# Designs tried in a protein design run: designed miniproteins, single chains, continued (2). Part 60

Each design is a single chain, and the fold is of that chain. pLDDT is the mean over its residues in the fold that is shown.

## One batch from the design tools (miniprotein)

Design m6070
Fold by ESMFold2-Fast:
Structure m6070 (fold): chain A 75 residues (1-75)
Amino acid sequence: MSEGEQKFLQDVADETYNTVKELLSKGKEKEAEAFLEKKMKELEQLKPLLPKRDYDALKKAVEDAAAKARAEVAA
């Protein structure tokens, strides 16, 4: 994986983490859910354009970032 590809995955993860954490910390649970739903729909649109490996990596990065943000706000 190139440095640019690694940076893109990290940027997507960081954006997801920061956005979900900020919305949840403000009590905007429905807005956090809407953001994640929109993000997952955007990934599904990219699925036919990406190798399965790259799609799976992006999906996992978003899911892991969201789970981390939820865990930190819930604690």
Scores: mean pLDDT 79

Design m6071
Fold by ESMFold2-Fast:
Structure m6071 (fold): chain A 79 residues (1-79)
Amino acid sequence: DEKFQQGLELAQQGAEAYKKGDYETAYRLYVEAAELISEVDQVMAAHVLEEAAKMMEEAGDFERARELRERAKELLEKA
């Protein structure tokens, strides 16, 4: 519950970093968010990783986008 809430706050901070062009911080915050959320809700964590992957792809970071999509798929398999 606390971890879920903290994870959502980190995801929002990641979105704000992305809007400012700080893609490295955005990536880190989304990964941390998904890790916290996954302890409570694997489906929601997968959704967070999918949003992060889309942002990384838009930023031109196709390798991180692929990594995030694969991690999202793994979480859905565990759910």
Scores: mean pLDDT 84

Design m6072
Fold by ESMFold2-Fast:
Structure m6072 (fold): chain A 82 residues (1-82)
Amino acid sequence: SKGEELLKEAARILKESTSEEGLKKAAELAREAAEVSEDEKISEFANVLALTAERIIELKAYHAAPKAGEDALEELKKLLEE
């Protein structure tokens, strides 16, 4: 679905970016995924991912972004395989 693809892209950007600009883009895509997703679990996960990216920006903890993105990709894989 469009929501799943947007969420996957958000998690990828979070994993690959250590910049405020990249994390803002990840949060934006995750929020869009939440709005367009018809799956409540995917929508909820997308909102959590957006909050995670926003918190990393707020705390300037950019070094945490790669692991947060990797963890998000693994969790999304599990959600899509169930």
Scores: mean pLDDT 83

Design m6073
Fold by ESMFold2-Fast:
Structure m6073 (fold): chain A 89 residues (1-89)
Amino acid sequence: SHELELEKVVAQMLVIAASADVFVAERMIERNGDRALVEQILEAAEETIRDAKELIKKLEPYDPELSEKLRKKVDEIEKRLEEVRRQLE
């Protein structure tokens, strides 16, 4: 349906947004920035990742190639996010 095409765009945008948030958090940690703000950014990224995963799962039967591509990107973003979380300890 036309709704699925919109959901594909939204899923891609959510993945880009989560990656951007994690990138900002990574740069802030390197600069010994505000730890509380970094934590808030990571929490926002985690919520965005959760929403992205739900859309990716819904899209899988309709576009398995895009879903696999986005899932791999989400897995890499989650790994980067976990690394930043570890550096906050």
Scores: mean pLDDT 89

Design m6074
Fold by ESMFold2-Fast:
Structure m6074 (fold): chain A 101 residues (1-101)
Amino acid sequence: SLEALRQRLLDFLRRMKEKAPPELQAEIDRTIALLEDPSAPPGRVLDAVTRTLVALYVHGYVSLEEAKEGFDLLREMARALGLEPYVEGIDALKAAFEAQA
């Protein structure tokens, strides 16, 4: 269900926050607030989570496996919302990160 996906993504972000530096913790908190806001546009939420996850991985705060977990949750959320361009973007980012590992 969409609610179960949203809750799993919230739980994932809270776990990643424990590994993040203070500046990125603030970004994660803003992303969590967006996810908890029922009036937030879905594309804006997906963009915020994607940027946060990319920053966490690129700067070495999370492992490739943790980044892949996040991308898989994002992909499921984007599909549930009918946002196919986001699915394609997430798949491309995941493939690029796997190729660099």
Scores: mean pLDDT 85

Design m6075
Fold by ESMFold2-Fast:
Structure m6075 (fold): chain A 89 residues (1-89)
Amino acid sequence: SVEELEKEIEELRKRLAELLGELLQANMAGQPIDPAKLAEAEEILRRIEELLREAKKIANPQQQKKLDEVEKELEGMRQLLEALRRAAA
């Protein structure tokens, strides 16, 4: 169901935000970026994108609007993750 997919997306988004926060703090402090945390963040982002695609297939117009808002927020997280990946190189 869309509700089940939204729940999983929310849980994954919380974990992604925590990881991105930790990576950003480390980077700002001049500490090396943890490659395991970076890899976990990338995997979570891919999983959220998969779940969003699945949810959009079965969503009603009201649910679709909420999913579009989540997708826009996810784009910001993607850009931050790409910046952190470049900093790790």
Scores: mean pLDDT 86

Design m6076
Fold by ESMFold2-Fast:
Structure m6076 (fold): chain A 66 residues (1-66)
Amino acid sequence: SIEELIELGKKFSEEKGIKAGKAGQIATGGLLKGLSDEEIIEYLKSLGYSEVAARAAIAEARKLLE
């Protein structure tokens, strides 16, 4: 669920000491669960985000994961 993805991303960003926005938290949670970029984009679009915003969120998530 969206709540599970947000919570997972929030916990990860808190452990790393980095603050992520809501879309970035969702993207981080999605990547940690093994979702593809395309799956994350479609999921974020279903929540009302643009494709540009979804791709930016994935880029933010990847920076958090390095």
Scores: mean pLDDT 78

Design m6077
Fold by ESMFold2-Fast:
Formats: structure tokens, sequence, C-alpha cells
Structure m6077 (fold): chain A 77 residues (1-77)
């Protein structure tokens, strides 16, 4: 497994746990770090952007969440 992809998955797992605990700012930070490490894998980036959008929507940042969902949808095409 690629070292960067392995680290991205670790950060994703930590981000999901932070999201489940209501720590939305921590979850968003971890997911942004995961996206940077996965940036050359469009399918993984699309999944991570969708997850980040859900976190931002839960935090009340609806405009940012909507833009991320649109970007994720384009990458998943």
Amino acid sequence: MDRDLQRAMELFTQGVRAYQAGRYEEAARLLREAIELARHDPGLVASLLDSLGRVLAAAGRDEEARRLFEEARRLAE
C-alpha cells in the first residue's frame, strides 16, 4: 500500500471518530489533511470531500458543505 494513502486512511478514521464525538473542527482538519495526501486519487478524494461536506454541514457551514458536495460529485463522474 502507498505510504501516503495509508496515512490518508488513518487520518480519515481519526476524522470519522472526531465527527462521531461532535468534534467537528478536529474532524474537518483531519479530513483536509487526508485529502492532501490522497490528491492524485480522484475516487478517494471524492469520498473524502463528501465526508468533509457532511462534517461542515453538521457544523452549520452549509455554503462550504454545498461546494464540497458539488466537487465530490464532479470527481465521481
Scores: mean pLDDT 84

Design m6078
Fold by ESMFold2-Fast:
Structure m6078 (fold): chain A 72 residues (1-72)
Amino acid sequence: TDARRRALGRALRHVAQRLGESVSDQVAAAADAIAAGDFDRAAKIIQGLIEEMRRRGLDTSEAERALREGLR
């Protein structure tokens, strides 16, 4: 649905803003998956990026909330 697509897009934006260019290929792959309606693939990529944020000591709260909304 459009709501799911928008929620995953918000999660991806939060991740991209915090991790920057170091993950640009993964961000592009997740954006392509969202555009194609492959929400399972998009969610897996975003989950991996949230894990990277956590490893770098970044606040993941907004990205995790948006991802949960995108998963239903």
Scores: mean pLDDT 84

Design m6079
Fold by ESMFold2-Fast:
Structure m6079 (fold): chain A 83 residues (1-83)
Amino acid sequence: EELTDPEEKIEFLRKKADELEKQGNYKEAADLYVEAAKLSTDFDEQIELLKRAAEFYKKAGDEDKALAFQSLILDIKYEKNLE
């Protein structure tokens, strides 16, 4: 099925990631949260999705990706707070 609305795609990816988390597939769940964050135009939503991704990369043992997304979250927060 074609999903043209970014929010519908985000919800689809989040639901799929939640199912993968229940199966213990943390890396695949994290990858889907990253894809969802790329589709979001809301910085608060992007931050929450990226936090979830970083947490799951850490649980999967992928420390490099966990650190990369933690750094990206800080960059997004810093950009937003430079008003």
Scores: mean pLDDT 80

Design m6080
Fold by ESMFold2-Fast:
Structure m6080 (fold): chain A 63 residues (1-63)
Amino acid sequence: AVAAELAELEEQIRRAEAEIARYEDILRNTQAEPATREGLQARIAQLRALIAEAKARIAELRA
């Protein structure tokens, strides 16, 4: 069902945005080793890509 897919994609975007905000807060306010910081930055990049893909899919489903 298109409505169920849209709801799931919107939920994915909300969760990814919240996770990015958390990781960015950790990077700014927490003392962490370089490898951990690099891992968090890579995960943020992955989450941003996932948000972009989800938004593209939402646009496709609305067409």
Scores: mean pLDDT 84

Design m6081
Fold by ESMFold2-Fast:
Structure m6081 (fold): chain A 79 residues (1-79)
Amino acid sequence: RAEELFERAEEELKRIAATAETDPAAARQSADRVGELLRELRRLGDEESVRRVIEGLKNVAAAYPQVAEALARAIEAGE
């Protein structure tokens, strides 16, 4: 369900922020999961949640350049 997928995406975004500097591998895995969740949200037609998650990914990428490439790939998956 869209609300459940959005909640999971928010938790993964928090995990990326928490691990970006200390465990970049874990942060990249969380970014990959966000990419999957974006595809499911888009399939459900929840464009508002897709836009909010993409905005969150862009904000995290700006704060943590070390994982920016993985976050850019997650954003691309959401397209």
Scores: mean pLDDT 80

Design m6082
Fold by ESMFold2-Fast:
Structure m6082 (fold): chain A 110 residues (1-110)
Amino acid sequence: MEDGVEAIRFAILKPEIERLVNEALEKGLSEQVKLLLDIASKTPNITAEDLVSLLRKIVENPLTPEEIEKLVQEIAEKNKDRPLSPAVRADLNDFLEELKKKIEEYEKKK
């Protein structure tokens, strides 16, 4: 009753993450979002729910690079005892790379 909950949560939150990324891009926050996605992809135990929370904070008020790094590290430390399954982590990392490429293509159009 287990790995399926994490996979379901990720599937449900994918559209919300995409929506928040698009909103951040419209607000000119592409650099902050790109930094968040890069750090999250390198940091273990960052969940889809954590990404939604962090993206909402960026959308509501622009965070500095130092604030983004600090928040990601605090979440990773808090979640260290809640490991993501290798499959969920692989799917999440693939999704983050896809979003990162989408942001880079958006920036090229400026």
Scores: mean pLDDT 77

Design m6083
Fold by ESMFold2-Fast:
Structure m6083 (fold): chain A 104 residues (1-104)
Amino acid sequence: SAKIDVLVVGRTLPSSLPDADALALAQAFMDSVEKFAKGSGYEVATGVVTPATREKTTKELVEKLKKLMETKKGPIIVAAAGKGTAPAEVSRAVIKEAERLQKE
């Protein structure tokens, strides 16, 4: 099976940021990633994540990744942003699932 290039990026924001500021910065990062992807021929899946939404956001990003891989379009970027460790944890889970899907 042909491998699809998957780039996974996480944006961690300081836990000391007010939630409204963190959300605005995470959304601005997601908008920048989507703009870059559209201009560069990448397919894109993005998610804003918190510790409380980590599992839900991981499942949503993995499902979007599966759909993008099924279309066999060009390279894919998956991005997660938010406060603390949650974006890094989501990114690791998405990488593991991307590896699994490439082996199937």
Scores: mean pLDDT 82

Design m6084
Fold by ESMFold2-Fast:
Structure m6084 (fold): chain A 84 residues (1-84)
Amino acid sequence: EELKKKAEELREKAEFYQGLANAHRTLADEYERLAKKYAELDPEKAEVFRRISEEHRRLADLFRQKAEEYKKEADKLTEEINKL
């Protein structure tokens, strides 16, 4: 029962970090679009948007990795419960 609760908590954390990864990926795509739009109108602003896009892409990858780690922990704990 306690172990099932812990597995649920880890799964919730995985979902939370996956949500953050998805949000940052969406922001990266949006800032990349803005960078392209402003490339001719304001190259300096376009460069700033490009760097922001790259940072959001990096954060998306980081949070995706955390989500995968929590999912693996939840899966391992679930396997241990099933062996009891």
Scores: mean pLDDT 87

Design m6085
Fold by ESMFold2-Fast:
Structure m6085 (fold): chain A 99 residues (1-99)
Amino acid sequence: DKNELYKKVFPLFVKAFTRKEEGSVLLTKTNLTKFIKDLSAKLGVHQNSIRYTLLFIANVSGLNLTDLYISPKILDVLQSSSEGISEIDFLKALLKALK
């Protein structure tokens, strides 16, 4: 079940928030909340299931956070609080800040 949700969520997350993807949008709290809400409704699963799947992606994917379409302002806030943080912990901090 968790692996099946991963297979559905990961490609859509990459398409929505990866720099250089056509039609990608800036990864902000508002855009992430909309993404989670829309996928929750489309897939018929609780919003927390999408959130936990995104945290799982952070632990198993080779996703480089520098490939994500993130505002410099958001990066500055997170980096000021967590210098030397790993990419996985950075994604966790980003998702926590954007909840």
Scores: mean pLDDT 66

Design m6086
Fold by ESMFold2-Fast:
Structure m6086 (fold): chain A 82 residues (1-82)
Amino acid sequence: SEELMREVVEETIEATREKYPKGAEALRLMMEAAEARRAGDAERLAEIEERGRRLEEESREEIEKALELGKKVAKKKLEELK
């Protein structure tokens, strides 16, 4: 469900925030971008994509590490919810 997926994403962001705050910000932007795409909000999507691009330029290594951690956390959370 969309609600359950949102819960997993939010818990994943929270779990990564403490260790990789900029990476957690990138994960949040990915979630917001997905929401903007579903809503058809092209202006909001463009703003989020620009913010994500700048964040990636400044913190690429931290974002990569956060994505690796986030994938592990999300997989564990999804398995717990089955």
Scores: mean pLDDT 78

Design m6087
Fold by ESMFold2-Fast:
Structure m6087 (fold): chain A 67 residues (1-67)
Amino acid sequence: PRRVWSEREKRAWEAFLRSPVASADPAKTSRAEFEATARAIADAHGLDEEGRAAFVEALLRFFDAMR
């Protein structure tokens, strides 16, 4: 099921997709590095604590699914 994202969350997701981490081989990318990048992008886009947590969780699930 798709989570309804705010405009800020959508912009953060688009920024993540343009990052080198999003195009990296999951086998060569640590989960911690992926999580750190997700948090940094969420913070840069001004997501609140709830939005940041949901964004990071969604991206970690995406990382796990790419394997």
Scores: mean pLDDT 71

Design m6088
Fold by ESMFold2-Fast:
Structure m6088 (fold): chain A 95 residues (1-95)
Amino acid sequence: SSAAAQQLRAIADKLDDLAAKTPDKTLSSQLRFLAGQLYALADALERGRYSLEQVAEQLRAIADELEALATKAPEEFKPQILALAETLRQLADQL
């Protein structure tokens, strides 16, 4: 789905923005890595390389990882990371 792929890229862009703003270099690296995974999923979704079920499972796995990262994040970044995890879960449920 072109619309779902665009939403995944928008979420990935927000993860890259958070990575650029955080002083925590480990968190920055992990957020950039997860953004890269979302860009790859967007491309795979547009090319029909994964089933919608496989994409949904990978989105939930990325959301789980974001929730884990939020537990170790600076307090000002926790709500933003958790909001992006919830957005990924909602997108997975709509596929």
Scores: mean pLDDT 89

Design m6089
Fold by ESMFold2-Fast:
Structure m6089 (fold): chain A 99 residues (1-99)
Amino acid sequence: SADFEEFYKKVAETIGNKALGIEEGAFSSTLPEKLKEKIKNLSEENFKKMVKVLYEAIKNGKTTLDELKEEIKKSKELTEEEKELLIELLNHIKKLSGA
């Protein structure tokens, strides 16, 4: 949908320029090396697929990090490795946000 394309663009711009509302350099410095490598090695198609799962969860009223993690675990569209990567990213965001 058009709404998804706008959401994806904002997420991609945020991760590329700002780490999900955190200054680019600060977020980059806090990521474990293995997480950085996994993100760098994601294809655009796989990254877009992962963002789509988050988008659908948010559209369905899942707004807390714990609710998003539960929806990721239930996804049939993601591999187990993609689920683990998204959950690690959400856990890292939660740690940085103090929530």
Scores: mean pLDDT 69

Design m6090
Fold by ESMFold2-Fast:
Structure m6090 (fold): chain A 68 residues (1-68)
Amino acid sequence: TVTFTPEQEKILRELIKIMKEALDKYPEVSGEAIAEAGRKAYELLKQGKVDEAKETADRILKEGTIHH
């Protein structure tokens, strides 16, 4: 079982919030885009870059909804 510090748990809760907000905006998005957005947002959150994490997740999911 993976054990998280209180700070890591806070980061994960913020990641979940960011991803839910972005997914609510973009109803049709690929699973690959969801995975990439989550991965990059998590890396930014580990650096304390909350606003950049939100912008990055939003951008990746927006791009992931473009077909053709």
Scores: mean pLDDT 77

Design m6091
Fold by ESMFold2-Fast:
Structure m6091 (fold): chain A 69 residues (1-69)
Amino acid sequence: MAAELAARRAENEEAARERLESGSESGKLAREIGEKLREIGEALQVMLDGKRDGDEEKREEGLRRLEEL
């Protein structure tokens, strides 16, 4: 019956929400780590671009950004 199927689906959704709640703190931490890794990647890219182009100002800007992280 559709009602029985809907009840089982609601139970599964509740279990999924409970897992999400217990994992929300871990998810936030993973997001923060990802954000920091992105900042490091961007700073490295600026530094490498400066080195490749012979632009000392750009290279030092990338290095400074890495030091601030």
Scores: mean pLDDT 73

Design m6092
Fold by ESMFold2-Fast:
Structure m6092 (fold): chain A 66 residues (1-66)
Amino acid sequence: SALLELVKQAVRRTPGLRIPEEQLEALAERIAALRAAGVPPSQLPDLGLPEEEARLIDAVELLQLL
């Protein structure tokens, strides 16, 4: 999955971010679902996402701008 590779790159490029590889595929699927639902990043805290998942989503969005 292209999104899974982007998630892996975001983890590698974000200092101090440590997410187990076994969770990266599920996290990529969650990000895809949020994008499909049109949830803006400003609403992510209201969803009760873990801080590390929120940081990863921000890093993935930054990589899309590069």
Scores: mean pLDDT 66

Design m6093
Fold by ESMFold2-Fast:
Structure m6093 (fold): chain A 66 residues (1-66)
Amino acid sequence: SKEQRRQELEKEILEDDSPFHLEMRARLQELNDRAANAKTREELQEILKEIDRLFSDYEEHLKKLK
């Protein structure tokens, strides 16, 4: 499922203390904080799109690491 894949990617980000993964954690934390503090449905939807894009970009990055 989409949620299961997201959890797998989050686990990968959390298991590696490389500078790249620390930066990814910071970005995810910022987006989650923004989502929690969203005052409108439209604002929340835009933040959720950014989160989806971040995970899509991360997955695409992983595909290039062969």
Scores: mean pLDDT 78

Design m6094
Fold by ESMFold2-Fast:
Structure m6094 (fold): chain A 64 residues (1-64)
Amino acid sequence: MKEKEIEFYKNSLINLLKYHGDEELIKRVESLTDEQIKKIYEMLKQKREMTVEAIKEAIDELLG
């Protein structure tokens, strides 16, 4: 189901950020809508990178 995919994406981002200890960025990810989470994940997929830096850059691009 699409809802389970978004939950998986969100949990993947949060788990990566927890490993790196960036609590502020975790809060930003938690505040994003399901549609915004999907867009962030698709941006990261296009970049072929799943790093804290790539996540920050994707969120900043999305939210402006």
Scores: mean pLDDT 75

Design m6095
Fold by ESMFold2-Fast:
Structure m6095 (fold): chain A 55 residues (1-55)
Amino acid sequence: DKIKEELQKIVDEHQDEDAKKVIEELIEYLESKGIKIEAETTEEAAEKIVLLLSE
């Protein structure tokens, strides 16, 4: 679960920043790894990312 570890690291490093910016960076990272995040809102994207992190 290398992708999961990288996502968790990004979240941990940016916990004090704007949540929308963090989510956008996570989406870009996942897309670079071939994982498509389909979401109409930042909140939906965050939910999908959390599912990836929660095993």
Scores: mean pLDDT 69

Design m6096
Fold by ESMFold2-Fast:
Formats: structure tokens, sequence, C-alpha cells
Structure m6096 (fold): chain A 80 residues (1-80)
């Protein structure tokens, strides 16, 4: 089984990828409000916590990347 430190590192990588995809997609829609750096950090941290809890329950979840993207997108949508 993965160590807690390795689970944390995996959650960080998943959250970074998810948040970057959401922000990249949002930049194409000029009607959307651009989040502040503080809002981006909050979305990242919440998505990281989401990914970490999912990894603790099922470290082999093949859909975790997509679930993290959906979670980050939902957090971004609340800013509109």
Amino acid sequence: MLSEEELERRAERIAEGAVNIVLFTAEKDKSLKVPTPEQVERIYEETRRFALERLRKDPDDPLLGWRAIAHAAGLFERLQ
C-alpha cells in the first residue's frame, strides 16, 4: 500500500492537472469571470483534499482524474 506521503504527492499532481484543465478551458470563454490568484489557490486546495480522500478509499480508481476535473469545475462555477 502507498505511504501517506505518496498519497499526498499523487493528490497534488491530480489536483494540479484538474485545475489547469479547468482554467485553460475557461480562458476560451470571455464571458466568464477570471478567478483571482487567491481563488485559484482555494480551488486547488479543495480539489487536492477531494483527490486525497478518494485515493485513501480507492487508490486504483481509473476515473479519479475525471472526478477531480468535475470537482474543480464545480468550484469554479460557484465563482460566477
Scores: mean pLDDT 80

Design m6097
Fold by ESMFold2-Fast:
Structure m6097 (fold): chain A 74 residues (1-74)
Amino acid sequence: SPLAEMRARGEEVLARFRAIVDEMVARGWLSPEDGERLLREVEATVEHLVRNQDWEGLERLEETVRLLEEAVRA
């Protein structure tokens, strides 16, 4: 179903963002406390997008996370 696909993509983008935050904390670029705050904010954002079936918002978030992955791993 479209909703199941959206939930799966939301879980994937959260997992990717968590990996980025972990890397930033490991490098000393971000405090553990700031990392946890950012993770909670993105988790709440994903929940909001899925609840509202906001596909455009999900696609924007996926692109933002992809760009952040490129920036952190460059």
Scores: mean pLDDT 89

Design m6098
Fold by ESMFold2-Fast:
Structure m6098 (fold): chain A 104 residues (1-104)
Amino acid sequence: MSSSLAEKRAEERERVIRLTAEGIEVAAEIFSLKLIKKWIKEKSEEEVLALYEKLEHRSFPSVEAAIEHELEEFEEELEEARELGLSESSVEQAREAKEEVLKE
């Protein structure tokens, strides 16, 4: 069975667009973790929570809960990117970048 060239190109284009979007989301989650870690060093917990609530448009009971939420979203987006064809080396690089941010 053969798909048309146009159909194959449309499917590949959709995959690349979705993979690119997921890659942007993974990078955004790493950036959000960097921001919250920076704010923790410079600000009170109350100020960090207020800033993060503005960024995420939702309330968190603690800075720890906010970090756990970002880590959960990071793993979900990374797994979607992996399923869309992100290389294992790129997946590992993203995880290493996340771990580096979590180290003070």
Scores: mean pLDDT 78

Design m6099
Fold by ESMFold2-Fast:
Structure m6099 (fold): chain A 64 residues (1-64)
Amino acid sequence: SVEELKKKLAEFKKKIDAQIAELQKQKAASTDPKKKQQLQLQIGVLEGVLQIHEAVTKLTIEKL
């Protein structure tokens, strides 16, 4: 159903938000500049995934 799909989309966003928060914690706790850069790249990728997810969610809601 549309309600089930919306719920799954919201749950996916929550999981990605939690992963970004955890990576930001690891970055703040790290003293290694290279590790900080790697963590920032991972955060950037997940932020990109969220942008795609927001676009897909909007299209899905608009078309249903």
Scores: mean pLDDT 82

Design m6100
Fold by ESMFold2-Fast:
Structure m6100 (fold): chain A 65 residues (1-65)
Amino acid sequence: SAADAAAVAAMRERMAELSEELKKAGEKAKKVLEEVKDKPATEATGAALRTLGDEIQRALDRFRA
């Protein structure tokens, strides 16, 4: 039905948005890991990694919620 087609199209659009958000989060993760890979373990390094994890989790929650 037209309603089913519209619902599928809307879901595909949301999935594409989530995919793009996760791709950007992945690029940020690569950059952060590259910057900290040779640094000593510090509170600042841990905080940066936690912030990145929270950002990824928010992207996932946006899709679910």
Scores: mean pLDDT 71

Design m6101
Fold by ESMFold2-Fast:
Structure m6101 (fold): chain A 85 residues (1-85)
Amino acid sequence: SKDDLIKQIEELRDKALEKIKNAKTPEEIYKIMDETYKKLSEIMDKGSETLSPDDLDQVLSVVKSAIDTLEGEKRKQLDKLNKES
Protein backbone atom coordinates (compact mmCIF):
# COMPACT_ATOMS: atom_id res chain seq x y z
CA SER A 1 0.00 0.00 0.00
CA LYS A 2 1.02 3.67 -0.25
CA ASP A 3 1.17 3.88 3.56
CA ASP A 4 3.58 0.91 3.69
CA LEU A 5 5.82 2.57 1.06
CA ILE A 6 5.71 5.93 2.89
CA LYS A 7 6.71 4.14 6.13
CA GLN A 8 9.60 2.41 4.32
CA ILE A 9 10.81 5.78 2.92
CA GLU A 10 10.61 7.46 6.36
CA GLU A 11 12.45 4.57 8.08
CA LEU A 12 15.12 4.57 5.33
CA ARG A 13 15.51 8.38 5.69
CA ASP A 14 15.85 8.22 9.50
CA LYS A 15 18.39 5.35 9.34
CA ALA A 16 20.42 7.20 6.68
CA LEU A 17 20.35 10.46 8.71
CA GLU A 18 21.78 8.65 11.76
CA LYS A 19 24.51 7.03 9.62
CA ILE A 20 25.45 10.41 8.07
CA LYS A 21 25.68 12.07 11.51
CA ASN A 22 28.06 9.30 12.66
CA ALA A 23 30.15 9.23 9.43
CA LYS A 24 33.86 10.04 9.94
CA THR A 25 34.91 10.56 6.30
CA PRO A 26 33.40 12.11 3.14
CA GLU A 27 33.70 8.68 1.48
CA GLU A 28 31.43 7.14 4.17
CA ILE A 29 28.84 9.89 3.57
CA TYR A 30 28.88 9.34 -0.22
CA LYS A 31 28.51 5.57 0.26
CA ILE A 32 25.50 6.09 2.59
CA MET A 33 23.91 8.50 0.06
CA ASP A 34 24.45 6.10 -2.87
CA GLU A 35 23.01 3.09 -0.98
CA THR A 36 20.04 5.15 0.28
CA TYR A 37 19.19 6.55 -3.19
CA LYS A 38 19.37 3.04 -4.67
CA LYS A 39 16.85 1.83 -2.07
CA LEU A 40 14.60 4.88 -2.65
CA SER A 41 14.68 4.14 -6.41
CA GLU A 42 13.60 0.52 -5.71
CA ILE A 43 10.67 1.75 -3.57
CA MET A 44 9.64 4.18 -6.34
CA ASP A 45 9.80 1.42 -8.98
CA LYS A 46 7.49 -0.72 -6.82
CA GLY A 47 5.14 2.26 -6.29
CA SER A 48 5.00 2.97 -10.04
CA GLU A 49 3.92 -0.66 -10.70
CA THR A 50 1.37 -1.04 -7.86
CA LEU A 51 -0.12 2.38 -6.93
CA SER A 52 -2.79 4.62 -8.45
CA PRO A 53 -1.53 7.95 -9.89
CA ASP A 54 -2.88 9.90 -6.87
CA ASP A 55 -1.21 7.53 -4.37
CA LEU A 56 2.03 7.61 -6.40
CA ASP A 57 2.02 11.45 -6.24
CA GLN A 58 1.80 11.26 -2.43
CA VAL A 59 4.72 8.79 -2.30
CA LEU A 60 6.76 11.01 -4.68
CA SER A 61 6.16 14.00 -2.37
CA VAL A 62 7.53 11.99 0.60
CA VAL A 63 10.56 10.87 -1.46
CA LYS A 64 11.26 14.50 -2.47
CA SER A 65 11.07 15.59 1.20
CA ALA A 66 13.38 12.73 2.24
CA ILE A 67 15.94 13.65 -0.45
CA ASP A 68 15.90 17.33 0.62
CA THR A 69 16.45 16.30 4.27
CA LEU A 70 19.30 13.90 3.37
CA GLU A 71 21.04 16.46 1.11
CA GLY A 72 20.89 19.03 3.93
CA GLU A 73 22.39 16.63 6.49
CA LYS A 74 25.06 15.57 3.94
CA ARG A 75 26.12 19.23 3.50
CA LYS A 76 26.22 19.83 7.27
CA GLN A 77 28.30 16.71 7.98
CA LEU A 78 30.72 17.38 5.07
CA ASP A 79 31.21 20.95 6.38
CA LYS A 80 31.83 19.62 9.92
CA LEU A 81 34.40 17.06 8.70
CA ASN A 82 36.18 19.71 6.59
CA LYS A 83 36.49 22.03 9.64
CA GLU A 84 37.82 19.14 11.80
CA SER A 85 40.56 18.37 9.25
Scores: mean pLDDT 86

Design m6102
Fold by ESMFold2-Fast:
Structure m6102 (fold): chain A 85 residues (1-85)
Amino acid sequence: NSLKEFLKEVEELLEKLKEAETDEEIQKVLDELVLLLQKYYEEFPEIVNKLKELFSSLGENVTKENIIEVLEKLLEYIKEKLAKL
């Protein structure tokens, strides 16, 4: 199930982000997130677009804490979609 795999990969990125102590480590997580979005864009465009919307809402406030909140909101959205299947 590709949606369960997407959920797991987002959960793994969130854990990596929580453990990140440097700007370089945070940037590596963001780079992995971009690759993840490219991987799932064709199959789940609504989920990818939701993440883009959430990131756009941050504007100048791109902090580790705000990125964590964005990923947590994305996880909740994916879990809600999975529960309806």
Scores: mean pLDDT 82

Design m6103
Fold by ESMFold2-Fast:
Structure m6103 (fold): chain A 80 residues (1-80)
Amino acid sequence: KIKDAVEMVAQLHNLEVVSFEQKGNIYYVTLKLKPGHELHEEALKLHIEQTLRRELHIEAEVVSFEVKGDLVYIEIKILK
């Protein structure tokens, strides 16, 4: 369910989910930016957090965001 929500948001931002792993209350997600598209970090972070809150009633925060070429590594922490 959380993975589906993250995949949906990623697609809207021209990103593909490459890997999705849960360790405790943190989700480690690797995204790949599609060629010819621009990454908007703050918009992506906000959209993920808002979608999890509105669709799944989960309070979550993107606690880490790293860009390496066309790969984006994020950590999503579940707060509630």
Scores: mean pLDDT 86

Design m6104
Fold by ESMFold2-Fast:
Structure m6104 (fold): chain A 70 residues (1-70)
Amino acid sequence: MEAEEKEKAEAGKAKLLAEYPEKAKKAEDYFKKGNIEEAAKVLGEVIEKGSAEVARAAALWAVGFLREKK
């Protein structure tokens, strides 16, 4: 179950990276610097602009960042 969920998330993330590479890079950079809110905000822009699959992947990724912030 978890492996399949991870693989599906990675596939969606790959599409996001292909369509919005700069936004994905900025989100990861913000997250690595501990700026979780800015990372989630950048992914929020992808959710609004991207396809349904890309938006779903971006939403899951942003939720992951916010869970780390706890």
Scores: mean pLDDT 73

Design m6105
Fold by ESMFold2-Fast:
Structure m6105 (fold): chain A 66 residues (1-66)
Amino acid sequence: MSIEEIKKEAGELLPYMSPEEFEEVVAIALELNEAIKNGDEEKKEEKARELQEMIRRVKERLEKRK
């Protein structure tokens, strides 16, 4: 999944996040953007994975509420 796809998916899930989940996602997204700006490929991959993991957890919670 591309970083753009991950960001779009995170944005779509924002209304379903707790305040704590929202703060964490924002923090990760800011660090991801800094890594992209600085050309830090290692940090970029790490933060993209962290963001994807947060998305996965939110989706899992939503699936259990169906």
Scores: mean pLDDT 78

